# Ledger of designs, part 3: designed miniproteins, single chains, continued (4)

Each design is a single chain, and the fold is of that chain. pLDDT is the mean over its residues in the fold that is shown.

## One batch from the design tools (miniprotein)

Design m12071
Fold by ESMFold2-Fast:
Structure m12071 (fold): chain A 74 residues (1-74)
Amino acid sequence: GLQADLDAAEKKVEELIEKVRQALAEGNTFEADVYAALALIVSAIGKNAARRAGLTDQAERFEKLGDEVAKVAA
């Protein structure tokens, strides 16, 4: 259901953030940009879906993950 999908999406964003960090460490800026873009999309969709479902704490976690993606990718 929605909760399982949101939990999986949250984990996916965390995994993508780690892939951004690894790609940047290896000097692969193109791969880092692709992972960052995907992480931002998933975090935005997850935040909006959680917010609409009244899952305020999870929506806040998605927002913080999106902020972390932006910070790591800068």
Scores: mean pLDDT 90

Design m12072
Fold by ESMFold2-Fast:
Structure m12072 (fold): chain A 61 residues (1-61)
Amino acid sequence: GSYTTDLLSLSGNEKIKPGETVTSSARMRVTSDDGETLLIESTTVMSADGPVSVTTKVTPV
């Protein structure tokens, strides 16, 4: 089925300077057409050259 994603919170710096890393956190609610709801929490560590690490936690609601 199709999913709808609601962004519940977002933190972090949108611009990363060369040689720096930024930690961004996002919390999202994803609801399917069938009424299943998932809470997705992602933490991303990014550098100017791209993502260094991504951690995602999925919790059924």
Scores: mean pLDDT 68

Design m12073
Fold by ESMFold2-Fast:
Structure m12073 (fold): chain A 94 residues (1-94)
Amino acid sequence: SERDEVLARLEATIRYAEAVLAAAEADPRVPQELIDGLRAQLARFRELRERLEAGEISAEEASKEADVVERQLLNLVAQIHTLTGLPLPEVPPL
């Protein structure tokens, strides 16, 4: 179902964000502001998953909001890479 596809996407993105956060936290060169930003985006993906699982949001609405949060996550990843050269996990297929 569309809901199952969006849930799978959110789960994959959460795993990616967790891996990026772990790598960023392990590197003392990463500014705390960027780590805090990663934590905030990860929390937003987890909230979207919970709301979708609870039926509080439609798959279409969750997908739209996931697109926004995903762009913000990738912008933070790009900033970390530019500042540190830190090898981050590959972006999952979109």
Scores: mean pLDDT 84

Design m12074
Fold by ESMFold2-Fast:
Structure m12074 (fold): chain A 62 residues (1-62)
Amino acid sequence: SLSDEAKKKLKPQIIGLLESMTGEDYSDLSEDEVIEKYIELASEYLEVSKEDVKRGLVESTK
């Protein structure tokens, strides 16, 4: 799983990606909510499972 430190560092980057994809503001969401939104959208766009997206995100922070 992602550490709290990794989540805090990823939040602004993921918000930028989400805003680019949807045009909506995600600044008021928690780190966990932002990550869950990203997993949902990435799973849809990449046609992979949410678990695979989550695993890739964890590996990308190593």
Scores: mean pLDDT 76

Design m12075
Fold by ESMFold2-Fast:
Structure m12075 (fold): chain A 80 residues (1-80)
Amino acid sequence: SIEEIIKEAIEAVETKSVEELVEFVRKKVEELKKKYSKEETLKILSKLFFEVTSYAESKKLYERMEAFRKVVTEEAEKIQ
């Protein structure tokens, strides 16, 4: 479910190091690509970008927020 993916990503931003967070996102994108269409994967990544960035900003996790934004953007660009 999309809600479970968002929850896992929020937990990852809160608990993981920057390096672990980047690896987490790359693995999740590969899992999504196997389960969902290209269009659905991009839509999920868009929701993740918004929800996780908003959460990280509210918690002042700026370093992890910037790393998350960068890796999600890079992975979305590879999918197009």
Scores: mean pLDDT 86

Design m12076
Fold by ESMFold2-Fast:
Structure m12076 (fold): chain A 63 residues (1-63)
Amino acid sequence: SAQQQLEQLKQQAEQLVRDWVETQDRDGYYEGLAELLAQAAGLGPEAEAEIRQHTLDLLEQAR
C-alpha cells in the first residue's frame, strides 16, 4: 500500500541520516537523498513533502 511505501521511505530517510552522521560522505548523502525524494515523488507531492520534512527534522536532531 502507499502508506506502507511511505513508512519504508521514512525508514530509508533515517538510515540515510545515520550513514551521513557516521561517514560524513556528502556525495553519498546527496545521491541517496535524490533517490529517496524521487521515490517519494512517485507517491505524490504530499508524500514528497512529508519525506523531505522528515529528513530535515532528522538532520536537525542529529546536530
Scores: mean pLDDT 86

Design m12077
Fold by ESMFold2-Fast:
Structure m12077 (fold): chain A 70 residues (1-70)
Amino acid sequence: SYAEQGEKAGREAAEAARAGDNEKAHKYGLQAVRYYILAADAGDEAGAARAKEAAERMGKESRQGGIGLP
């Protein structure tokens, strides 16, 4: 399902971020949000909640990792 693809991408993003691979972390982070949005659009209410959580987590990582995004 799209939610499962989002989970996988989110895990890849978190692992890449911990390894210091910011480019890979950003790529998979966006992919995770995209899949959760697709899950929500397909009628998966949990997908909408996960998309929000994924976006919030990326914001937190930005604040921890250095200069904040605009």
Scores: mean pLDDT 69

Design m12078
Fold by ESMFold2-Fast:
Structure m12078 (fold): chain A 82 residues (1-82)
Amino acid sequence: MTEELMQQAILAAATALGLALVKGSPVAELFERLLRRLREAYESGSLTSEQAQEWLRLLEEATKALQAGNFEEARRLVEELL
């Protein structure tokens, strides 16, 4: 369960990074940092199921904001996770 949530969060962060890069948004740098942190947490096993679920939820909302062109909201959400 926790590993599945963490893998979903990593994929969500990678997807958001790709979307931000395609849109030319400076938010891409924040998603790159977050993706690096998520990979490190996954490798160390340091995340709880509750934390992984919260990160996935916020990343899904950030991706929706990026799709809507709301880069300020996407930045706010990803900075909350950093």
Scores: mean pLDDT 78

Design m12079
Fold by ESMFold2-Fast:
Structure m12079 (fold): chain A 100 residues (1-100)
Amino acid sequence: MEAKEMVEEIRKAIEETPSLTEEQKERWFEKLDEWLKNKDYKELLALKAEVLGAEFRRNATEELREKILELIEKLYPEISEEEREEIRRELEEFLREQAA
């Protein structure tokens, strides 16, 4: 599946999630657009962290989370072991910040 198609599916999933506010949906759409434009894995990680944080606070669907994770796997399968550890730590820290 093309990355652009997956981004569109995630956008629709976010739009159709009733537990998310309009402001949260707009922020995620902006993040998706920036990520798609720049292909920056750090922006993608920020998006992943926001999705997981929103799911924790707003009971977002498991489908939305899985689609985000699938997108990450699709676009960044060749992340080095060191980079993967750094990414994991950044994600966990961001989730703690969002939960606070």
Scores: mean pLDDT 57

Design m12080
Fold by ESMFold2-Fast:
Structure m12080 (fold): chain A 96 residues (1-96)
Amino acid sequence: PAPVGTMSALSPAQREAFKRAAIATVNAALEANPGAEVVRAAAAVVGTTLAIVVELRLPDGSRETVVEVRDLGAAPGSAEDRAAAEASARAGLAAQ
């Protein structure tokens, strides 16, 4: 998979978009899964495409994974960039 992007590698506008997307993704995942807690999260950027993967632990001990893909730039990301960003984010989550 492509290298996982870091916040320091992003422009200030992309970094802000990353933070907003991450917060929104976590909040949506928790709202969809009442009583769940965040176990781990990973994100990756390929081009201007951001993928965020959040692993939740449900009250019964089971785990759910939520994936969100966002465009950080004005133009939509390619299907290849979206797939690469998701694969990199999933790999980053698995490496924790």
Scores: mean pLDDT 74

Design m12081
Fold by ESMFold2-Fast:
Structure m12081 (fold): chain A 111 residues (1-111)
Amino acid sequence: MLSPEDLARLAARAAILKEKGMSPEEIAKFVNEEARKLGGEDFSDLPPEEIVEALTRSFEGLAQAAGVAYARGDPEARKAIDAMLETAEKEGSEKVLQRLRDAIAAGRAAA
């Protein structure tokens, strides 16, 4: 099973690729390849569109939940936040980076 940090990185990457207009099939292929490289279970049993929907939906939810946990002193939450932000900065999506920052801030304010 993927660590929360690895899952957060994959969710952020899926959101970035979707914003860049990549097809669900190409995003699912990328996600399954990365999951296998990390020694985790792949998502190949799910349709590509469901993989993309689940990861892109969870991306903002994970960011908000990590913001709440970080405000409450959970050290693992910082690793997930750092993983998502580093991924968004490295892959060059300003829109995804802003959405992550807003979701994290909303979570921190809600805590």
Scores: mean pLDDT 76

Design m12082
Fold by ESMFold2-Fast:
Structure m12082 (fold): chain A 81 residues (1-81)
Amino acid sequence: MSEEEKKELALEKAALALYFGVLTGRVEEGVAIAVRIIKEHKIEKEEFRKYLEEFLEKVRPLLSEAQLETLRAAAERVLEE
C-alpha cells in the first residue's frame, strides 16, 4: 500500500470516528480518536479540512440537521487541536 493510500485511509478513519461518534452519542470519544489519528499520521489541518468538506457532503443525506450540525462542530474541534 502506498504512503498516499495509507494517508487517505487515515483521513477516512478520522472522519468515520466523528461520524460514528455523532450516531452513537459518543462525540467526545470520536473527537479524541480523530485527533489521535491525525497526529499519528502527521496529517496537515488543511488536508483534513478539505477531506471533511467532501465527507460532510457525502453523509448529509444520512443525517438529521441536528446530527449534521453536531458533526460540523466536532470537526471544528478536531481542526483546533
Scores: mean pLDDT 82

Design m12083
Fold by ESMFold2-Fast:
Structure m12083 (fold): chain A 94 residues (1-94)
Amino acid sequence: MKDKDKLMAEVDDAFDRMTDYVITELVPEKYREKMRKALAEAMRLANEHINTESEDVLKAKIEAKAREILSDLSDKDKAISAHTIANYALRKAR
């Protein structure tokens, strides 16, 4: 149903907007690639399941996946980043 190449282009645009805020304030630049991967996976899951799963279940799934990708971050930064990414992806998919 979703075009992966188109989704990745949307993720790159969204990531650009988030990168200056989230990574500057919360995450060092060396984790930028992991943040991009977490956001890409979050956007993919949100777009794939937004009409088939409840938002609560989907949000929990996205946060869990983001935490896996961001495993090298501190528990606090990982939680804040995962929560922010999940909320952003769900709002964009609506």
Scores: mean pLDDT 71

Design m12084
Fold by ESMFold2-Fast:
Structure m12084 (fold): chain A 92 residues (1-92)
Amino acid sequence: AHAERFGEVFAEIIAEAAALLEADPSLSVEELAAWIEGRLRAAVAADPRLGELLTRAVSEVLGRPVSVDEAIALVAGWLARGLADWAAARRA
């Protein structure tokens, strides 16, 4: 199912981003967000239905319509911030 495929892609991106942060703890939130955004854009380019699912999910969370570009940028930022905060907490 498309929802299952979306979950797989999202989990892969999170795992790769976490591995990058473990390899280089000096990565900024901005650098991590840019990397995640690139991965999400590549995934959406390979399967535009992932873009539709992402846009629906973000629209639901925000309670307003969003473009696919806005959805990708927002999710990349949210993931980068969450991963950076998680990594910092584990080092404290």
Scores: mean pLDDT 81

Design m12085
Fold by ESMFold2-Fast:
Structure m12085 (fold): chain A 88 residues (1-88)
Amino acid sequence: MKEELKKKLDEVEQRVDELISRANEAIKAGDKEELKRILKEMTSVANEILKLRREAEKLGDKEMAERASKIAQKVGKTIEKIREALGL
């Protein structure tokens, strides 16, 4: 359970970093269609992170809960940046 949670957080963080990189490139390119796709993926990932944070809290693992919160902050900032680029 706890090892599975850590592995899921590692996988989610890697996906987030990839999506942030893609978002930055799409913003530079003015690729609004790619930004819309990334926004949908980021929203899905945000929901996964919230679930993982809740699981960490249930396990009493404050360190993993904090890690999930930091990843969620990165996602939130990137979503805002994408929305601004899309004129939303």
Scores: mean pLDDT 85

Design m12086
Fold by ESMFold2-Fast:
Structure m12086 (fold): chain A 75 residues (1-75)
Amino acid sequence: SAKKQIEFAVEALRRAGVPEEEVEKARKALENALKAYEEGKEPSKEDLETIKRAEELLKERVTEEQLKEAKEKVL
């Protein structure tokens, strides 16, 4: 589910040592985007920019082992 994918991303960022304030910002942006899509609305620019930052952190800062552990915990 989309909610489990958000939990996976959040867990992966935490395992990579991303600060909790930045992780919470990413979580809120992802949850806001999910709600917008469920309501047939477009996410805000601010939320989309926060999500892009989180995607960069997942690709550049999270190791393969941390991604695997996050998947096993959440998915």
Scores: mean pLDDT 82

Design m12087
Fold by ESMFold2-Fast:
Structure m12087 (fold): chain A 89 residues (1-89)
Amino acid sequence: EEEELEKLKKELKEQKEKAFEELKNSNFSDEELEEAIARLRAMLANAEAARKKMLEQLKKEGGTKVDELRIEELEETYRELLALLEELK
């Protein structure tokens, strides 16, 4: 559904903007940055594995565009946050 895709894109964009603003205005210690980076790396690995499995199942069973977009947008957001945290270190 187009409405679902637009809603998902809006939510992901808002989530990214909020995280970006918080990172800019936060006084992170080196330890806090290391923990956040490790957490985001784990999330990225899980998202990549989930995306791979989803794409394999879509070839067999079919799936929705909403599901595919959700995984892709999530991975993109986490990659951007990881890059920002690495830059701040």
Scores: mean pLDDT 65

Design m12088
Fold by ESMFold2-Fast:
Structure m12088 (fold): chain A 57 residues (1-57)
Amino acid sequence: DEHGEIGLEVRKAREAGITFEQLAEEYRKLGDEEKAKLYESIAKVEANGRQLVAELA
């Protein structure tokens, strides 16, 4: 797994119900701009998926 660290954290977030926006905020507080941007991008992709689900509901 080329993205082992990120992949593991994504799985943990899903299991714990932690949002990717929350993960991005935590990394910003730690000064990790690269990870903050990455999780923010993932959150945007997830939000687009939720729009389709909301339309279905």
Scores: mean pLDDT 68

Design m12089
Fold by ESMFold2-Fast:
Structure m12089 (fold): chain A 82 residues (1-82)
Amino acid sequence: GEIEEAKRKAEEGLRLANEAEREAKTLWASMEAGVAALVGGVAIVLATKGEGKEGLELGERAVELGKRAIELARTGEKAPKK
């Protein structure tokens, strides 16, 4: 069901965010990992409260953010100047 898929995506996003935080060598990479973790955490809360659609959307976003955070951590990119 939607709630189970939302939890799965949220957990995947949190796993990616944790990996990014472990590999982060810059403050910006660490902040991006933190944002991914926050979105994943909110997705889990929404899923547990029965908000399957919203939880799934945020869970998928957490996965996207987590993948980006891992790339930033590995490349050592600095914070944007804007």
Scores: mean pLDDT 78

Design m12090
Fold by ESMFold2-Fast:
Structure m12090 (fold): chain A 79 residues (1-79)
Amino acid sequence: ALDDAYRIASAIVLGDFEKAREILEKSDLPEVVKEGLTRLINEDFEGAREMAEKLREEGRFREADIILETIDALERQKE
């Protein structure tokens, strides 16, 4: 469910990587979405962007946007 993706993204933005991993492990998200979120947890922003592009090609625009918005939020925190 998209709700799990949002909860994982929120945990990542808050720096709660343990909670993000717990939700990810228990989620029924597609593997491609899980991979994108895993790359974000590992601070692999370029790898996460590649997964977002792949999600868009597969018509998963909302999941792609969640990943991209999470990257934007993390970049803002560095300011």
Scores: mean pLDDT 81

Design m12091
Fold by ESMFold2-Fast:
Structure m12091 (fold): chain A 69 residues (1-69)
Amino acid sequence: GAREEAARRAYELAVALIRQGENPLVAVARAVQMMMEEGIPYDDAVRMLVELARRAGDETLAAAAESLL
């Protein structure tokens, strides 16, 4: 659905930012902001990002996102 698509795009943004050398916490904060602009509440956005990172095996992103819970 629209929320899942927004979360996927936000996750891809965070991955791209980290590859460019951005701090993981800053990258995750930008991804959460993108999801919130699409109408996803903060807590839901953070939880969706944690789940996507865990499914991808991205321990760095998962840890950064979990720190915002």
Scores: mean pLDDT 86

Design m12092
Fold by ESMFold2-Fast:
Structure m12092 (fold): chain A 91 residues (1-91)
Amino acid sequence: SILTLIAAALIFIGALTEVELTGKVDDRVIADVEAAIELLLEAKPNLSPEIRQMLEEGLALVRQGKATGDVATGIKGIELLIEAARKALRE
């Protein structure tokens, strides 16, 4: 469903906003982005390998941001996830 893709994108945008407001990547941010990735994969089971790689890289960067305390790395990860959702919407 296109609405499920939009919902996933909005969850990523919400996670980005939370990180920008709190100055940290916490367990809630990780849980929210993981849930949004699952929604996106369920909505588009035939995603291109490029978009799947962007989702994996984006999640890895968000997890790295939490593990290292590097908020900029976490933000970069979420921005990549938002771009992946936008590309998925256009497929």
Scores: mean pLDDT 88

Design m12093
Fold by ESMFold2-Fast:
Structure m12093 (fold): chain A 56 residues (1-56)
Amino acid sequence: SVDDQVQQVQDSTQRQVDRMRDYSRRMGYSRQQEQGMVNSVRQRGQQFVDDVRRRG
């Protein structure tokens, strides 16, 4: 179902967020830089969810 696809995208987005936070910490980025990267990943994920819902 569309809801199952949305859930998979949300789960994938959360994993990407977790990886970005780990990467940011390893590289010594500031909290502001980390938040910018996380926001970018979340925004992409939301756009993908919206696309799935529109096409579903």
Scores: mean pLDDT 83

Design m12094
Fold by ESMFold2-Fast:
Structure m12094 (fold): chain A 70 residues (1-70)
Amino acid sequence: AAEKLRAAGHTELADLVAATEEAAQSLPPEVRDVILDGLDKAADLAQKGDLQGALQALREAQARAGEIEA
């Protein structure tokens, strides 16, 4: 995800995705998988130029992760 974003010129978003992927490695598998899936979806949308769609995908992943942690 991060590598594809960096190659597409979205360096700041790529750095955020990389940091989030690293942080997710310490989370429970259920939460980690939801976050990683959301990051991949966001990366695909950002690579297509849909930055608003990418942000929405990240928000949906965070909301879902919150449901699992609650």
Scores: mean pLDDT 72

Design m12095
Fold by ESMFold2-Fast:
Structure m12095 (fold): chain A 95 residues (1-95)
Amino acid sequence: SMSEKKALEEAEKNAKEAQELIGRIRDMADVLREATEAGVVNDVEAARQALEKLYERAKENALEVKKIDEKKGEELLKEIERAYQEAQEAIRANE
């Protein structure tokens, strides 16, 4: 049906947005790690706030995917949790 086609198209869009947000979380962790290694002072509070917003947005997109494709949604949620944990560890290393 047209409704099923639209649901699949939205799930694909949400999956792409989740992957882009996962990439941004990973990039943030890498930047924080590189700055620590270079002895640069980081604004850890700004990074923490930015991370939380990226994490919530990524989870929302992955949960929408899960409604249509449970396995793909669960895989995205698992990747989001890994990226989030890595970014939190990078933030803690700068405290």
Scores: mean pLDDT 84

Design m12096
Fold by ESMFold2-Fast:
Structure m12096 (fold): chain A 58 residues (1-58)
Amino acid sequence: MREEMLAEAKKLLKEGKSLEETARILSEKYGIDFLTALGIAEEARSELGKNLPDAPGI
């Protein structure tokens, strides 16, 4: 479910994972393609509403 993937992505991002690392974990765990997982990771980051520590590229 999308909500579960968003929650997982938020946790991974809070742990200091990059967007790519987070997307890879989601892709592996939920059996979705990397681009779909990357989109979910980007949405999770947006929902956090703040820059991540040492956020390269912003």
Scores: mean pLDDT 74

Design m12097
Fold by ESMFold2-Fast:
Structure m12097 (fold): chain A 92 residues (1-92)
Amino acid sequence: DKEELLLKIAEQAKKDAEILKKQGLTDEAEKVKEYAKKAEEYAKKGDLDGAIDAIGKALQVIGEAEIKLDPSIDKAELDALVAQFVAQLRAL
């Protein structure tokens, strides 16, 4: 079930936000939680494309946070991985 999968991904993003908060990235954690909440709201009303867009935005913020923790991470490679995951979710 695509809707159930998107809800599970949104829940995982909320857990990732708690980890970011513990690492001192409070602003990034708040943004991830906001996008995860929007993803859940879209998924529950049957707007699966809206949910996938919100998930993609949450993942971009997580990626930005990871780069702040490890500046050796290639931003272009990370952006490409997020775009690939979003495209795979749309193809389901």
Scores: mean pLDDT 87

Design m12098
Fold by ESMFold2-Fast:
Structure m12098 (fold): chain A 111 residues (1-111)
Amino acid sequence: SMLEELVAILRELSALSDQILANLADRAQVLALAAQMRAVVSRLRRYDPAAADRLLSLIDQLEALVRAGAPASQIRAQIQQIVSLLTAWALRLIGDEIDRRLEEEKEEELE
């Protein structure tokens, strides 16, 4: 289902974000993980192009910071923005899908 795919995408992006936070001192590893994150976000585009484009912009900013030799604190802040957007996006889409399901099934409104 769409919900199962969206949860899988969120789980993968969250895992990649955690891996970046664990490897902030290794610029090559951070860039490799950012590339993996970009590939996962490309699957999101068919469901939510606005969220996908915003996430890709944040990943572009992350890659630019890493290439410019930005301090770990700035790279961490950029990752936190990605995580915050992912959390807000997940809550919205899951909420929307639950509401849609409740309306379609009418289980709660059969009276």
Scores: mean pLDDT 80

Design m12099
Fold by ESMFold2-Fast:
Structure m12099 (fold): chain A 80 residues (1-80)
Amino acid sequence: SQIDEALELYFKGVKYEKEGKYDEAADYFIEAARLFKEAGRLEAAGTMYRQASDALEKNGKYEESQKLREESDRLFREYG
């Protein structure tokens, strides 16, 4: 299912984050967020965008991080 695929991508993101590969981690978290949104799991999608935002901030990508943080905050406010 899309939820099972999103969870697999999340765990890959966590692994890359622990290895200091923040760009790759963010890409996995963003794709997981997309699949959670398609599955109607909007709070989980918000959490994934927050994880991606945090990873990009650690890699100095502040503008991209801010955009993902805003999307995460929007999802939590409207759907959580």
Scores: mean pLDDT 88

Design m12100
Fold by ESMFold2-Fast:
Structure m12100 (fold): chain A 118 residues (1-118)
Amino acid sequence: SEEERRRRIARAVQAISDALDKKMEGLTEEEARKVLKEIFDKISEVLINYAKELGDEELVQEIKKAREAFDKAIEEGAPVDDLKTAFLSFVARALARIAEKDPQKAEEVMNEILKIAE
């Protein structure tokens, strides 16, 4: 159901958030931004590859724009909490769009993203 889908995505996003918090524990803001950049780049590549497989060129372009925006925000020294919040919001929206087209593959993508964040 749509409710079950939303709950699965919410659980995945929370797990990703928790993994990021653990990975950034004890880091300076500069070190945390570097970690977020590396993770965001890897997760964006996963999402782009899946979007291309689905033939969703609009999603491919949205992911590329999001990556460019995050790279700029990191270079400008944006607060880590703001970067994390914006990133997780973007991931949740991308996963929801993927799940509408292929729920089974969305679950596989969620698991792959969590492994990258851990």
Scores: mean pLDDT 86

Design m12101
Fold by ESMFold2-Fast:
Structure m12101 (fold): chain A 100 residues (1-100)
Amino acid sequence: MLLEERDEKRRAEALGSSEALLEEARRAVEELLAAGAARVAALVLETPDGESVRFAVGWDEAGNPVYVEFESAGDGPVSRDAAPVAATAERIRAELAARA
């Protein structure tokens, strides 16, 4: 899955505010659910600064990609395996609740 240069700049700014990034990720996952995405894969990238960024990419029923980005700190290992969108939404909600 590819990031556009605009999204990379937005990500760099958001890494300074992990709570704001998680709130944006929650909104984006809700948009994926509303758009009818069937599958989501999560990928963790580590920045040179030691921060972790998760990228969630969904696919609709026709197989068209939908891109979402979010930050998650201190997580265990993740894979590119596709998961149901609802499971990804619950994971993001749990992380927001843990930060409250």
Scores: mean pLDDT 49

Design m12102
Fold by ESMFold2-Fast:
Structure m12102 (fold): chain A 59 residues (1-59)
Amino acid sequence: SAALQALQLIEEMGKKTLSKSEAEEIARKIGLDPSVITDYLREKGKKTLSKAEFVNLAS
């Protein structure tokens, strides 16, 4: 699934949090629209995403 692919890619990066650009790049790789990341960060007033937040968006 896209969520499992996202988790694997994030784990390979060795990171606990993702910047906007890093999250958008992973979104492109798993076939998720990068605007989903941009919109989520804007709504939350955040600059970074946790692994859990990204996996939820990719689910």
Scores: mean pLDDT 79

Design m12103
Fold by ESMFold2-Fast:
Structure m12103 (fold): chain A 87 residues (1-87)
Amino acid sequence: APLSLEEFAERVLELMEENNVPEEVKKRVEELLRKALEHYKKGTEEDIEKAERYVLSAVSLALHTFDRQGKQDAAERLLELANELGR
């Protein structure tokens, strides 16, 4: 089964914690994913589009952080999780 947005958010935050990402970055990614979930739950086409944009922002920030830290394995795992999200 494809990964739910809730499950995706949990796995991304777990991955960031395991890789010792700075707390400020982790909190920002958590905030973006929380906003994605809030919009997704509203269920309108406009809200789903906003949720998708928040997910992309969260993934971009997390990916950039892993790349900057030289954590290529974490970056690859994040992309795997994103690929499993709803597809």
Scores: mean pLDDT 85

Design m12104
Fold by ESMFold2-Fast:
Structure m12104 (fold): chain A 80 residues (1-80)
Amino acid sequence: AEKAALIAQAQALQAQAAALKQEADDFLKKMIELTSGDKGPVPEELRPYDVLSTLTVPAQKQAQADALAAQAQALLAQAQ
């Protein structure tokens, strides 16, 4: 495998990891808004989730992001 191809794949994995981390942050923000202040109507996407999912869903997405970041680091090390 060429070093350029490994670097490109690593960058793609880092982008996916960043996207998952952003999704986790956005989910936390929405769940905090539902718990605090004027809640308004609950969006359909959040209706299946309970207060406990505020802890579990971001943790799961963060773990997925960490796994992808680790894979990217391994590819970058191999490319060196």
Scores: mean pLDDT 73

Design m12105
Fold by ESMFold2-Fast:
Structure m12105 (fold): chain A 65 residues (1-65)
Amino acid sequence: SEKEIMVELIAGVLAGVLKNVVDVEVSGDEVHITLRNITPKDKEILEETRKILEKLGAKLHVTEV
């Protein structure tokens, strides 16, 4: 579906923009991203991404390791 494609594309773009990504997993309407360190700029990107995903009915889960 278009929503599934958009969620996958958003996850891919997010992984490409953030330099400290350890892992990105997409499961249906849930995006899980793992980061080693979260900068202030990364927090802004993650929060804007969360808003976009919410509009699509999807959720962003962030883990720091």
Scores: mean pLDDT 83

